Designed miniproteins, single chains, continued (2). Designs and how they scored, part 26

Each design is a single chain, and the fold is of that chain. pLDDT is the mean over its residues in the fold that is shown.

## One batch from the design tools (miniprotein)

Design m4882
Fold by ESMFold2-Fast:
Order: C-alpha cells, then sequence, then structure tokens
Structure m4882 (fold): chain A 104 residues (1-104)
C-alpha cells in the first residue's frame, strides 16, 4: 500500500539522518562501519516490505542511492577517500540486492 511504502521511506530517511549525525564525529573506520550497518538495515527493511511494483522498488532504490551519495559527499568533503570508495561499493551492492528482491 502507499502508506506502507511511505512508512518504509520515512524509516530509511530517519536512519540516514541519525547516521549522518554520527559520522560528524566518526573516524574513517567508524564511518565505514556506520555506512555498512545502515546499508544492511535498509536492505532488511526493503526485503521485509517486499515491493510489489517496479515504481515502489524504484522509489526505494532512489532513496537508498541518494542516502549513500550524501555519505560519499560527506566523506569526500573530509578527505576520507577510503570511506568514499567503500560507500560507492556499498551503493553497487545495494542496487544489485534491490534488483534481486524485485525479481523474486
Amino acid sequence: SEKELEEVIEGILSKVKETLERMETATPEEAKKLVEELTKDILELVRSFKPESIEDAMALLSTIESALDKFAAFAKKRGDWEVVAHTEELKEKARKEVIEIIKK
């Protein structure tokens, strides 16, 4: 349902905001772990929701990609290139996982 999709997106955005706030004081190694944990949590939410339409799946994927782009931009601004590279790898993994969820 539209309401269920909105609740999942809001849950993702809430976790994204919390993770960005934690990243402000994180070391590069802590930042990598924060992004990994967030990505795992988001993918678990997507699997639990199980999008029924391509439109719902695209909305979720767009939200995830936008979130990871914000973390990459934050890391880039700090000069944490290893965190940037790690976040880009997680973005590709998340894209593949969402596609697999849609196919099933």
Scores: mean pLDDT 80

Design m4883
Fold by ESMFold2-Fast:
Structure m4883 (fold): chain A 105 residues (1-105)
Amino acid sequence: SVLFEEARELFEKGKQYAELGKYEEAAKSYERAIKLLVEDFQRRGRLSVEELRLLAEIHFYLGEVYEKLGKYMEATRAYNNAGSAYTLLFRFEEANRLYERAKKV
């Protein structure tokens, strides 16, 4: 969908900002990407495996960026959200690693 492609572009833009140390801009790009994926889900009533995987990845990178910003509660929430998405994908090892990372923030 158009929203999925826009979310992918925002995810790539966020990663570029993070590479440059622009963590606030990276976080905003990731948050906007998540919003588009949530809007697509609400409109369609379903989330594809590809959308769910992208959502999991965005939440993980958002968590890392929040740690860089010293926003530890937001980082914990992001890692838990990524873990939940990986659980829905039956990626239990990835999910467990993210839940453990959330505890260590």
Scores: mean pLDDT 89

Design m4884
Fold by ESMFold2-Fast:
Structure m4884 (fold): chain A 89 residues (1-89)
Amino acid sequence: VPLFIEQIAKDSLDLLPKVREALVKAIPEHAEEINKTLDEIESLLQKALDYARKGEVEKATDYLNKARELVKELIERYPEAQKAIDDVG
């Protein structure tokens, strides 16, 4: 359903600046690597939103899943990131 995927992508993008601030504050020693990964996540979420708006649900879902995989990798690399993300939303 395009509307549902669009809403998830939009909400995720809206939360991203707060997640970025929380993660950099919690793990300042890895701020550069975290910011780079979050920039990649933002790019993937923007593509998911763009494809959802075009009605291309399969492509939108694929980009959303790629963003979710990067979030999972970030949490596996920095376990403290999960708490910081949870504290934001």
Scores: mean pLDDT 81

Design m4885
Fold by ESMFold2-Fast:
Structure m4885 (fold): chain A 76 residues (1-76)
Amino acid sequence: NKEIQEKILEILERLKPYVDKAKELNAKGEREKAQAILDKVLKAREEAFDAVLAGDFEKAEEIVRKGEKELEEFLA
């Protein structure tokens, strides 16, 4: 299903900057903060993928948006 594949790739692209930020923080010695970011990314990814695979693209969008907001607030 092309639509499912496209949504999965979109979610991965949206979360990639946070994975990259976690790598930067880990390199700076902020290991606990880096791990917390990765844990948040993994949770949002898993929950959003489950919604996409169920065909619930609206729920997937809400999950990713919530995850992005939590990550932005954590990084502020």
Scores: mean pLDDT 88

Design m4886
Fold by ESMFold2-Fast:
Structure m4886 (fold): chain A 66 residues (1-66)
Amino acid sequence: SASAREAERRRQELREKIDELIDKAVELKRQMLKNRSDAKKVEELEKQYKEVMEEIYELRKQIEAG
């Protein structure tokens, strides 16, 4: 049905967004390693990493609920 196709399209869009966020999380980890001597920079990057991981968690929950 059109409703089922729309729901699957939304789930696919959520999965693609999760993939982009995973790439961002990997890049943030690389930046933390590169800047490991700068405690303030690492703390800021770690906060961003936590926010990205929380977004991934919420998007995964939306896929499971929808």
Scores: mean pLDDT 86

Design m4887
Fold by ESMFold2-Fast:
Structure m4887 (fold): chain A 99 residues (1-99)
Amino acid sequence: MNARLAAAAEMHLELAAELKELEAAGKLSLSAAQRAAIEAGVAKAKETLAKLPELSEEEKREMEKLLEEGRKLLEEVKELVKASKTDEEVVEKADKLAA
């Protein structure tokens, strides 16, 4: 349904915005590859929303799958970054001992 696909696209945009807000606040550092992936996902979500009334049922199904996969990747990156930031102090101490 159009509502489900729109919700998937909106969730993708929301997660991408959260990650960018964390980077802007200096709470995380994204690699060039991670930033490119987020930007590509945002562009795809916006395109899906713009084309939503014109998509066939098959196209809607494929877009929903792609947006859901992108959402999972963004959520995984967000959780890994949060976990990494928590463990950064431990890693820094270990590096100082090894050096």
Scores: mean pLDDT 64

Design m4888
Fold by ESMFold2-Fast:
Formats: structure tokens, sequence, C-alpha cells
Structure m4888 (fold): chain A 110 residues (1-110)
């Protein structure tokens, strides 16, 4: 059994055409046998379309271990509006997925 916590800002602001950086801290506590987890950051546009995803190298979490991983996601917004970013943590053995609360990314015109 895996317990997953994601610490992320609730809201981030930026501008069209400027590089925006999102940082997520993922904590996985393994209460079961050895596991390997995959961390993916997904970005949705103002219309709710998945426009970008970044998958990070798999992380091994031993039985009884708590592992903390910081992942950084960068993108350059092409249009203004409210984007949503979220983290998905997948257990590669069971296929179980945990999804973070979304970070609102408010993109303004220059």
Amino acid sequence: MLEVRVDAPATVEGYVGEKLTLTFTVTVRNLGPDATVRITVELFDPEGRLVESKTFAPVHVAAGETRTVTVTFTFIPEKPGEYLARVVVEDLETGRRATSAPTRVIVKEK
C-alpha cells in the first residue's frame, strides 16, 4: 500500500511567451512490499485539453520506506488563460494511480 502526498502551489501566474516553472514535491510512503512508481506532470490548456506531459525516471520505494522527490516542469505558454497542472503517481506493479490537486496557472498577455 502506497500513501502519496504532493506539495504544490495552488496558483502560479505568468505571461504568454515567457518560461514558467512549476515545482512539485512528491512524498511516497510505502506500507507494503517494494514498489516502483512513475511520476508524470500533466498540463491542461484553458479548454481542458492535455497539451503537455513530462514523465520522470521511475523511483524505487523499498518496503517501509518514505521517499521524497522534487520534480520541475517548465513550459512557455502560447495563449492567455487559466491552465491546470497536476501530478500523477503510478504504481508500476499494480497500475494504481494517485493524482494531485490541480495547480492553477494563470497566464496573462504581455
Scores: mean pLDDT 86

Design m4889
Fold by ESMFold2-Fast:
Structure m4889 (fold): chain A 109 residues (1-109)
Amino acid sequence: SIFDELEEKVIDEILAKLREVGRPASFEETERLIKEAKEQVKKEIESLNLPEDVRKTFLEEIEKAAERILKYLKERGVFFAPDTEEQRKEMIEILKEGIEKLAFLELLR
């Protein structure tokens, strides 16, 4: 479907950007970065004055999006981590944008 194709494209773009900024790393290092990016996105959603049902749905899709990114990276055996605080900040922003985009695509399905 078009949504599966758009999702794959988003994940490929995340992977390409992480490869440019980060170094090759362990699964555990990448998992920690994804978890941090996910928690930041969740806090941003929780700061919005959304109806409870809408907020809950967004938070569930954010959780699923983060899990999906990690699953695709694990299946491909490619993981990245920062060497500097500047790289860490950039990688977190890449992951946050990717998580938000994937969650939005699922909500449109």
Scores: mean pLDDT 87

Design m4890
Fold by ESMFold2-Fast:
Structure m4890 (fold): chain A 65 residues (1-65)
Amino acid sequence: SNSLAQEAGRKGYEGKPASEEEAKALQDAIRAAGASEEQAKKAGDYVLKGDGKGFQEAGSAGLGG
């Protein structure tokens, strides 16, 4: 559900590890938005690890800041 995807994204930014279910929901939401499989997989990996810096840097790279 979208609520699980939002929770995964929030935990990613906070550097907290998301559950596999939350990470899957985030990946599914990214795919539904038309992003690449590579972007979905990277986002899922970062939130599963609680890598807040990696998650934030990946987001910033796509937007130029």
Scores: mean pLDDT 74

Design m4891
Fold by ESMFold2-Fast:
Structure m4891 (fold): chain A 79 residues (1-79)
Amino acid sequence: SKEAAELLRKNAKAAAEAKTPLEFEIAKAMALMSLSVIHKYEPELEEIAKKAIDEVAKATTPEEAAEALLKAAKEVEEA
């Protein structure tokens, strides 16, 4: 899905640009919300979304969260 991939790339950019711990937690929460919505509208992406949710939730840095989201965006686009 092109739309889902573009949304995840936007979330990755927001996570990478987070300058404070609060901004980072907000970016993670927004990304987790986006992944949950993608799964609800595109059930065939369940495994990709589930793995991405786990990886984003475990991310302790903006770079880790952004990398997880960009990886998910690529997998969603290729599915």
Scores: mean pLDDT 83

Design m4892
Fold by ESMFold2-Fast:
Formats: sequence, C-alpha cells, structure tokens
Structure m4892 (fold): chain A 100 residues (1-100)
Amino acid sequence: MVEAAAKELAKDNDALLDRLKKSTSPHISSRLTVLYFVAGVAGDYRTAGRLHALMGELSEDLRLKAEYYRLASRYYALAGDHDLAARYEELSRRLEREAE
C-alpha cells in the first residue's frame, strides 16, 4: 500500500536527517531539514524524489549517497515515475556494494 510505503520513507528520512546533522555543519543541517520538511508536507513525491537525488549527487560519502538515491527511487515510485525509480534503485545498490 502507498500509505505504508510513505510511512516507511518518513522513518528513513528521520534517520537520514540525524546522520546528516552529525556529519555536517549546523548551517547545512538546518537547510537540509527545512527542504525535507517542505517536500514531505507538500505531498509532492516527484519534488521529494528530485531533492533526494540532488542531495545524493552533492554527497561525497558513498553510504550517504546510496541512502539518498534509495529514497529518491522510492519517492519517484510513489510519484509514478517508474523509470527514474528503477534508475536510482540501481545506482543505490551499486554504491552500497562499493561502500562495503
């Protein structure tokens, strides 16, 4: 169900924000928190997918990059953009293997 998937993504976002707050400056963490909140509250899953894809692109940490692409994939799937969802899912899995 889309509802259950959205709730699971919210949990993943909370965990990811906590990790970002520990690994980045307070100014960057604050900006990222606002962007995630706005995308989530708006219910615009396509914008949320794009935002997570961009955060992945900007991340230098392979594990963090993989997490962003995984979330981007799931948000694109919820938005009905299955081609983008598949692409980011593959990128996430590849980066997870490289991070090991």
Scores: mean pLDDT 68

Design m4893
Fold by ESMFold2-Fast:
Structure m4893 (fold): chain A 88 residues (1-88)
Amino acid sequence: MELIENDPLMLTLEAMNALLKGDLEKAEKLLEEATRRAGEPGVLELVVMSKLAAAKGDLEKAIELAKKAVERAPESPLARATLEEMEK
């Protein structure tokens, strides 16, 4: 029995919400916990990590993370849109 609030997907969605509010430190901590519980970042986690890197001004890392998301899910509209956003 695992609590849904400890689900890596839920943590990733909370990180995205924190990022949208400009709370970069909270977003980073939630993403670290999500990755720790999942063992490795999923496509959504890579997308949110890319957006966090861009918000911090690290555009090179943002593009790298967005490319990794697209490599894992080339047909994902979310991954593709994130890469397009980071390349502009």
Scores: mean pLDDT 78

Design m4894
Fold by ESMFold2-Fast:
Structure m4894 (fold): chain A 94 residues (1-94)
Amino acid sequence: SSAALRQQGLQALAQAREALRQGDFDAALEHIDQALSLAEQLLDDGDRASAREIAEQALELSMELLKAIPDDDRDTILRAIGLILRAIGVLIDL
């Protein structure tokens, strides 16, 4: 159900926030990626409202993550930018 996918996406975002608080950027990136995959599934299922909710939160969290990454960690910065672009892509397709 779309409600179950929405709940899973919000849980993934909660896990990403926890990982970010702990300074675990790799885990935060993985959980945001999972949330965006769920947003894409919601969009495919026609649940645009839930897809928007998750994608907007994923975008905000990806931007927060980007600000937290050390300036010399270029690989992690590029991964965070990739998630920002992916979240924007979901929001454009709404």
Scores: mean pLDDT 90

Design m4895
Fold by ESMFold2-Fast:
Structure m4895 (fold): chain A 114 residues (1-114)
Amino acid sequence: SRLKELRERRKELLKQIQQLKDQGKEDSPEYAELTREEMRITAEIARLILEENPDLPEDVKRLYRETAELSERAAEALEEGNYEEGKRLSREAAVKWTSAEILKIGYEFDKELE
């Protein structure tokens, strides 16, 4: 599926981003470009989850919408050379993403038990 393809591509980008962090290259143009791409993919994943799962609780949907919006804003900041703002927004997007994924798993688990 498109969603599975995007999740695997995101995982590979996150590995490359971590390698650059480990090398102290967080202020490099390469780091900014990989983070920009990861943010664009994260936004696309969040929007596809919303499209494919219309019956998700509103609190979960809100977190995926916030993830998409923050990820798009982070990518724009990085494209404009505003690296500090881009990194800040990407961190906020990661927090919203993690919350959305955890709540979605919890919702699906509870739904299977009822």
Scores: mean pLDDT 89

Design m4896
Fold by ESMFold2-Fast:
Structure m4896 (fold): chain A 100 residues (1-100)
Amino acid sequence: SREVIREIVEEVIEEAEEEVEENPEMPVKELLRKTLELLEERLQKAVEEGKISAEEAMRFHEMALKVGIDLEEKAKKENLSVREVLELLKRELERVVEEL
């Protein structure tokens, strides 16, 4: 369900926002790694609980990984702060949810 994936994204982003607030000097690569790993864990749990299909979780996770790769490259080229990367990650993941 698109709504279940949206709720997972919102919860994962809220946790990432708290981590950035506590550690604003966190490397961009570390933020992206932690956020995407948490996203994968929450998607897998939703599949195990029967809330979404394994196929939906896999499709979304693949798209989210590509967002992470693209944002890491953009952050290096444009010297973006971790807070700026988090805002872009939030927007891109929300876009991906709408495309499901």
Scores: mean pLDDT 88

Design m4897
Fold by ESMFold2-Fast:
Structure m4897 (fold): chain A 72 residues (1-72)
Amino acid sequence: IEAEVEEAVERMRPRAEASPSSLENVRALFEELEENGSPFVSFLVRKQMEAAGASEAERDRLAEEVAAYLAE
């Protein structure tokens, strides 16, 4: 799962660097990682958002959504 998730992150990297501050950019990454059912999705999404320069509020909001989803 880690390898597949890392591949998904690398696939999204060029887009994140082109438009790094977009929450939609990170959401697209989350949808990609969700397909792998990884419990590390929230961690990797937060890390990618941080690298993309997303605001703290945007990262916190998405982290809460991911945590709620995984808690189900």
Scores: mean pLDDT 55

Design m4898
Fold by ESMFold2-Fast:
Parts: sequence; C-alpha cells; structure tokens
Structure m4898 (fold): chain A 89 residues (1-89)
Amino acid sequence: MNQFIADVLERAAEEARRMGWDEVAEELRRLAEAIRNGASDEVIQEEIDRLARAISRLFPDVSVDEARQGIENALEALRLYAEKKAEVE
C-alpha cells in the first residue's frame, strides 16, 4: 500500500522536475519518502503543507488551502485504489 502511493508520488516528482518545477518536485519526493517509511500522520500532514505551499508559490492563483485539499483528495483516492487492489491479491 505505502509503496504504491510512494511510487506514484515519485513519478509525479520526476514529471514536475521535467517541467522545471524544482521546488514542487523536491516536496513531492519528501512526501513520497514519508509515506514509504510509514511516518506518523503528523509528519505526513507537515509534508502535505510544504507541498501545498510550493504549489501556491508556483501558481499564485491557487491558495495554500486549495492546494492542500487537492493533495489530500489525491492521496485518499490512491489509498482507496491500493486497498481494493490488495483485496483482489
């Protein structure tokens, strides 16, 4: 489960780096590492906040709160997908 979500985030970080979004790519990598290592919810929330701030800096029309909500929604969707896949295995 954690490995799947971390792998998706690492691929997103590589794509962000190709676009020149170096700060967003770095924060995506940090979030991926925290999830892969099974970090506490508090640590994961801190990494989500850092990523949300990086996105808001890159896209000033997107608020930090909007970016945070988008990240949380994406992570929840990935968790649900990973859980359903694990039930079939």
Scores: mean pLDDT 82

Design m4899
Fold by ESMFold2-Fast:
Structure m4899 (fold): chain A 81 residues (1-81)
Amino acid sequence: SIEDVLNEAFEKILEIASKVLSEEEIKEYRKRWEEAKTPEEMINIMKRMLLIIQEKGSEEDAKEAEKILQEAEKKVEELRK
């Protein structure tokens, strides 16, 4: 399902982001994820996390997070057709 794809991508990106985020920031992202009502809102949360990884993380982690997000977006679009 779309929800399963997005939840899997979020957990993977959050694991990468946890290297550059505090425990309080991780808690805030989990709260925002639970409050998100649409796939578009969920994708926007992950895009914000990717931006933080790009600014504070390694180039390798940024590339991996971008790949995870792009693959999730592609799968969501395929499931909508």
Scores: mean pLDDT 86

Design m4900
Fold by ESMFold2-Fast:
Structure m4900 (fold): chain A 59 residues (1-59)
Amino acid sequence: SNEEAVEKLSKSLKADEAEEIMAKVVDKIYKEGKFTSTTEEERIKMAAEIAGLELPPKP
């Protein structure tokens, strides 16, 4: 599921777009005060939400 989410993001985003989205993810983590406890799965979810992409549901 995480690998499929990353593959979808990489196929839908260009390098410049990915960099901008990561900057927005970092800003969101900072505002929530969770930058030391945020998991890779949570970062992927934030990136997808900012990009307007829906992650595949878990079975």
Scores: mean pLDDT 62

Design m4901
Fold by ESMFold2-Fast:
Structure m4901 (fold): chain A 60 residues (1-60)
Amino acid sequence: DKKLEEMQKEAEKKGKTVKDVVKEYLAKNPDAVLRGGPGIVDTSIIPGRLGIPASRVVPV
């Protein structure tokens, strides 16, 4: 996913963790659900797709 790679780069530039960047993204996109991917904190986050309450927080 391009979004996940973008989040990783943003985390590196800001000196933050990927988890923090993902949380910010989820806050802006409450319907975000990410579908699969190695090295991610949550595999159930996909932007703009069927919002679920649990997807607002990264459980890792």
Scores: mean pLDDT 56

Design m4902
Fold by ESMFold2-Fast:
Structure m4902 (fold): chain A 64 residues (1-64)
Amino acid sequence: MSNEERIDRAFRELVDRVGLEATTFREIARAAGVSVGTVYRYYSSKRDAFYRSIARDILEGSGI
């Protein structure tokens, strides 16, 4: 299971619980069990991470 998958799951859960504004890369890294640097390897910003996560979910859901 990839770091990207863990980061995406952790990010989505955090945003759902505390909102995008209160979500930080440090909290995402902590929840995913990776370093902050690892989060930056997959996302340039938490805003980018949020839109990528939603875009994937929308495209996947739209396919059904």
Scores: mean pLDDT 70

Design m4903
Fold by ESMFold2-Fast:
Structure m4903 (fold): chain A 92 residues (1-92)
Amino acid sequence: SLEEENRRRAEELVDYIMELERKVYEELVERAEDKEAMQREVDRRMADFEANREAAIEQLAATYNLTDEELAELKAQYEAVAQRALAEGPQA
């Protein structure tokens, strides 16, 4: 029960982070001078993320016992970082 709940929360967090990364990358492509070069880099990074998704979920589940509260807090933190990146543009 607890092991399955922990794995579910790990999967939910990994998928949430991946979706936020996609949204940030879409905006970076729109703002890029060389949209084709930026899109190639984005495609490469997203492919790497997808290739490592299962390993990331297993590693997170093996390392942490995430609570629903911790999951919500981490999601909020990643969303805030994504919103800041979108507001400030690629000048970081």
Scores: mean pLDDT 79

Design m4904
Fold by ESMFold2-Fast:
Formats: sequence, C-alpha cells, structure tokens
Structure m4904 (fold): chain A 55 residues (1-55)
Amino acid sequence: LDPEVEEKVRRILNMAAQARGLPPAAPDESVEEAAARLGITKEQLEKVVEVLKSQ
C-alpha cells in the first residue's frame, strides 16, 4: 500500500473510531486489523483505498 494512501486510510479509521468511542488505530496495528475491529469489511476497505489512490 502507498504510504500516503495508508496514512489517509488510518485517518479515516481513526475518525470512525472517535465517532464510536473506540480507541484509535495503533501505529503498529495494520489497517486491516483496525478496520475489522471497527466493523468495516475488507470490501469496504478496498473501496476506500481505490478512491484514495485515484486522488
């Protein structure tokens, strides 16, 4: 994953975590692990990545 895209994905996941009162993604936690913990499916995560890659 592109480092810029990964950073943007982590930011989106952290915003979702804050909205749900959950802890943010740890620096050593993968984006897939953070997404799963927040109830975001792999398909939804892939769509977010594709959108960010097209910017």
Scores: mean pLDDT 75

Design m4905
Fold by ESMFold2-Fast:
Structure m4905 (fold): chain A 85 residues (1-85)
Amino acid sequence: MVMTSEELSELQLEGIKLVNEYVKKTNASEEQKKELYDVLIEGLSKAILNSDLELLKEIIKIIKEAIEKNLPIEELIKKLKELLK
């Protein structure tokens, strides 16, 4: 399948939107929120640079599960870091 720049951009924006939704609902410290955004930006940048649609989808899936299950921010950060290894 041919990956389009538009598809990657739409998923990147969805990822950012989902993290904003998660951050608004969680009672996390500013330091933890900063770490989450730093990991998200790294993951999204890596996926866009490499045209890695599967990486983008996995990032979005992990964040959606965190919102649905009310996962602690530490667990979300850990899962994202493990995905980016």
Scores: mean pLDDT 79

Design m4906
Fold by ESMFold2-Fast:
Structure m4906 (fold): chain A 73 residues (1-73)
Amino acid sequence: MEEQSRMSQTAAELLRQGITDPEEIAKEILMKSLGLSEEEAEKELKEGSPNAKDALTIARVGLQGRELSRQQR
């Protein structure tokens, strides 16, 4: 629960910085929320761990919300 909340917040921060690649967002979520190294985060994403799947889902949802906000400008 606390972990998922931190992942969502990290995704929102990355989207504000202009990062729109869901894999890059998911990698940063794993690094910042779980304290993984870049190499460990990339391995988690490649292996499709539960944490990597959650991070990718959060990145995708955040990206969709950002896209809608951009279309109103």
Scores: mean pLDDT 73

Design m4907
Fold by ESMFold2-Fast:
Structure m4907 (fold): chain A 73 residues (1-73)
Amino acid sequence: MSDKLLEEAKKAIDQGDFQKAKQLAMQLVGEGAYDKAQEVIDYLKKKDPKAGTQLQQQFDDALQRQQDLQQRS
């Protein structure tokens, strides 16, 4: 499923549908496919640096939340 989401996100970016690409990238984050979500962000940055930077911020926030929740003493 995550591989298909990555493929769909890249196609959405190629078509200029950045909203769909962002939604699919966040879906990948929700599934724990962080590597694939990062690929979507990198691909989006090449097409639209502003949209890609905004998505990177959302991704970084999600990762920070994950770290805070799992932090060892």
Scores: mean pLDDT 78

Design m4908
Fold by ESMFold2-Fast:
Structure m4908 (fold): chain A 82 residues (1-82)
Amino acid sequence: LTPEEVEALADELYEGIKGAANRGKWDEAIEKVRELVRRVGSPAGVEAANLAIDKAVKDGSITPEQAEALRRAVEEEAARLA
């Protein structure tokens, strides 16, 4: 994947996280993160997921605690692929 493709994936996931959080569907946000990492793989999927999570924290769409839960989901899924 190119850097531009990684950024596009991150933007798509960011909108997904924001939408799920706004609807109180936190399990949906976690699954969206895992699905991206599972589908794209490491390192590109992990990079895209972490970019999306950072963007969501920066704009206040999720709390730092929620961001840590999503980062753990990224790490867990990446470990399953290794």
Scores: mean pLDDT 84

Design m4909
Fold by ESMFold2-Fast:
Structure m4909 (fold): chain A 95 residues (1-95)
Amino acid sequence: SMEEELQKQIEELREQNERIRELFRKALDSGDIELFRKAAELAREAVKKATEAFNKGIEAGSSLELLREIVIEGASSAVLEIGAIVGERVLEKEK
């Protein structure tokens, strides 16, 4: 069902956001700029996926609760993307 598909997409978005946070921690600990670049790419993918899931949910008349969860996860991904870009620039200046 559409509700089951959206619930799985929300779970995948949560897992992806946690993976991005792990890359962030590793980047800060190691100073590896490539980890921030990878985090930014994954975050951009997560934002696109959240936008697609939201549009699909609106079209299908999905519950406000599910739509809200998609927005929360997508917003988290967007904040993580900004953070990764900032982290990359900070590490570049220390070269």
Scores: mean pLDDT 87

Design m4910
Fold by ESMFold2-Fast:
Structure m4910 (fold): chain A 85 residues (1-85)
Amino acid sequence: AKKKIEEAEKYFKEVEEIAELLVKEAGLSREEALKFSELGLPVSKYSVETGGKALSYEEAVKLGKEEKEKMEKKLEEARKKLEEE
């Protein structure tokens, strides 16, 4: 119980810190940054090795920025296809 509570507190702090860094460094909106921190960035100081080593803060920001670019490209392509009206 104690370790799970401590891990949960650390996890929420890391999510907030990474989100705030993505807003400042990658120019993301707060909502986008939170989504990337939780879903797009499989990295935190407490991440277990999942297909590689844990990413640094700088690498996490870089990945978040790249994921935003990929998402924007997909949204723009979808928007252009919807312009049949």
Scores: mean pLDDT 57

Design m4911
Fold by ESMFold2-Fast:
Structure m4911 (fold): chain A 69 residues (1-69)
Amino acid sequence: SEEELVEEIAKIFEEAGYSKEKAEKMARGALQLAKDVGADVALAYIKREYPQLSEEQLERIRELLERAE
């Protein structure tokens, strides 16, 4: 479900040091962006906007965003 994807992506942002509230908002935005412009374009935006994310965390987010397409 969309809510499950939001929760999984939010956990990755929390691992990167963001608060639960911010992580959930960021996760919802990332998922919406992936629906609007595709996972690859959304991931490029996320990588630029959130440089605190590791390559491993970005790869996990990519896999989750692809499930939304």
Scores: mean pLDDT 84

Design m4912
Fold by ESMFold2-Fast:
Structure m4912 (fold): chain A 125 residues (1-125)
Amino acid sequence: MDEVVEEVVAMFPEHRDLVERLLTGPDSELPAIVKELLEAGVSKGQITVLLMVRAALRAGNPRAARLILNLFKPYLDIDRVIKFEDVEPVILNFLQDEEAVKAIRKEYDRLVELVKKEVPSLFEN
């Protein structure tokens, strides 16, 4: 198992299975997992950060996934929406690879569209 996956799962001790499945499971299961996490009381901000970590891992960039994890690890009770645009400059500065950052953003936007179609409540105020 990727060390980043183990570290993220450890941050959610009451939801280990759902978080692991969100990070590693197939796209077809993603909306159902997001819905279960919302119903279990995981914040919209935390779920959005988990989607960014998934996007980095799926884009083949565990270094970016670890950076995202480290940025939010002190804030396990994040109660606000995190936008990719706010994190993108930090990832770009760390990787110094514009094509890698574009790949992560493209994957994140794809995951957001998959979730938004079936769980629009994640993105509602």
Scores: mean pLDDT 81

Design m4913
Fold by ESMFold2-Fast:
Structure m4913 (fold): chain A 91 residues (1-91)
Amino acid sequence: DEKKEKEALEKVDKAIKKLKEKKYKEAAKILLEMMEKEGVLTPDSRKQLEAIINGEEEVYIPTANTYVKVEDLAEKLLEQHEKDKKLLEEL
């Protein structure tokens, strides 16, 4: 369904724009809605996104057994998105 794929990409772009603007709460809301709709939301991802939406500065990462700053997570996600975008443009 091309229409659903286009809507998902538009939501990703909106979330990335909010992350670049350091609007983490707004970005987390977009990501939570998108992940719920796509059926990919895990209990850990939900807790992390809800913590950001509630204004927490750090989120718990179970795989690392530590708290990570929201700003650091946002930077990693932005770097990964830019790399993925460049790879697609060079194909």
Scores: mean pLDDT 76

Design m4914
Fold by ESMFold2-Fast:
Structure m4914 (fold): chain A 82 residues (1-82)
Amino acid sequence: SKTRVEEILAELEKRGVIDLKKHSRIISSAFTGAVIRGIPEALREGEEGRRKAIEDGIEAAVKASNPSLSDEQVRQAVEEAL
């Protein structure tokens, strides 16, 4: 849900992974784009697909705010915040 996403983003900010104040527009844009791209999977796989779309959205937000991070570092940071 939106509330759960806000909790995860706040945890990522608390851990120093993202800066919601400096990169709010980039984070919002990247998250929304990734979630939209995940809609076909979410429709096919139900709850599991929706969970995956949200996780992909959060990973996209982290990557957009911290482009120096590798894909592996992004995935690890998101897993630790879940």
Scores: mean pLDDT 75

Design m4915
Fold by ESMFold2-Fast:
Structure m4915 (fold): chain A 66 residues (1-66)
Amino acid sequence: SEEQRLADAVSRAAQAVRERFPDAPTEKIGRALGSAVAGKPLRPIPGVDPELQRAAVEEYRRALAE
């Protein structure tokens, strides 16, 4: 299902982002991934590292391609 595909992609992307940013709080990773999933432009999210936000988009796109 589309829901299962999305859930699996988000799960894989979250794991990849956590591995790249081991010191990042789960809440900030969730916020960055939420923005990526919603297809929002890369606008600064208050309190979130811009590189973390970019990584979330990269990993989510990679997960969707696989």
Scores: mean pLDDT 80

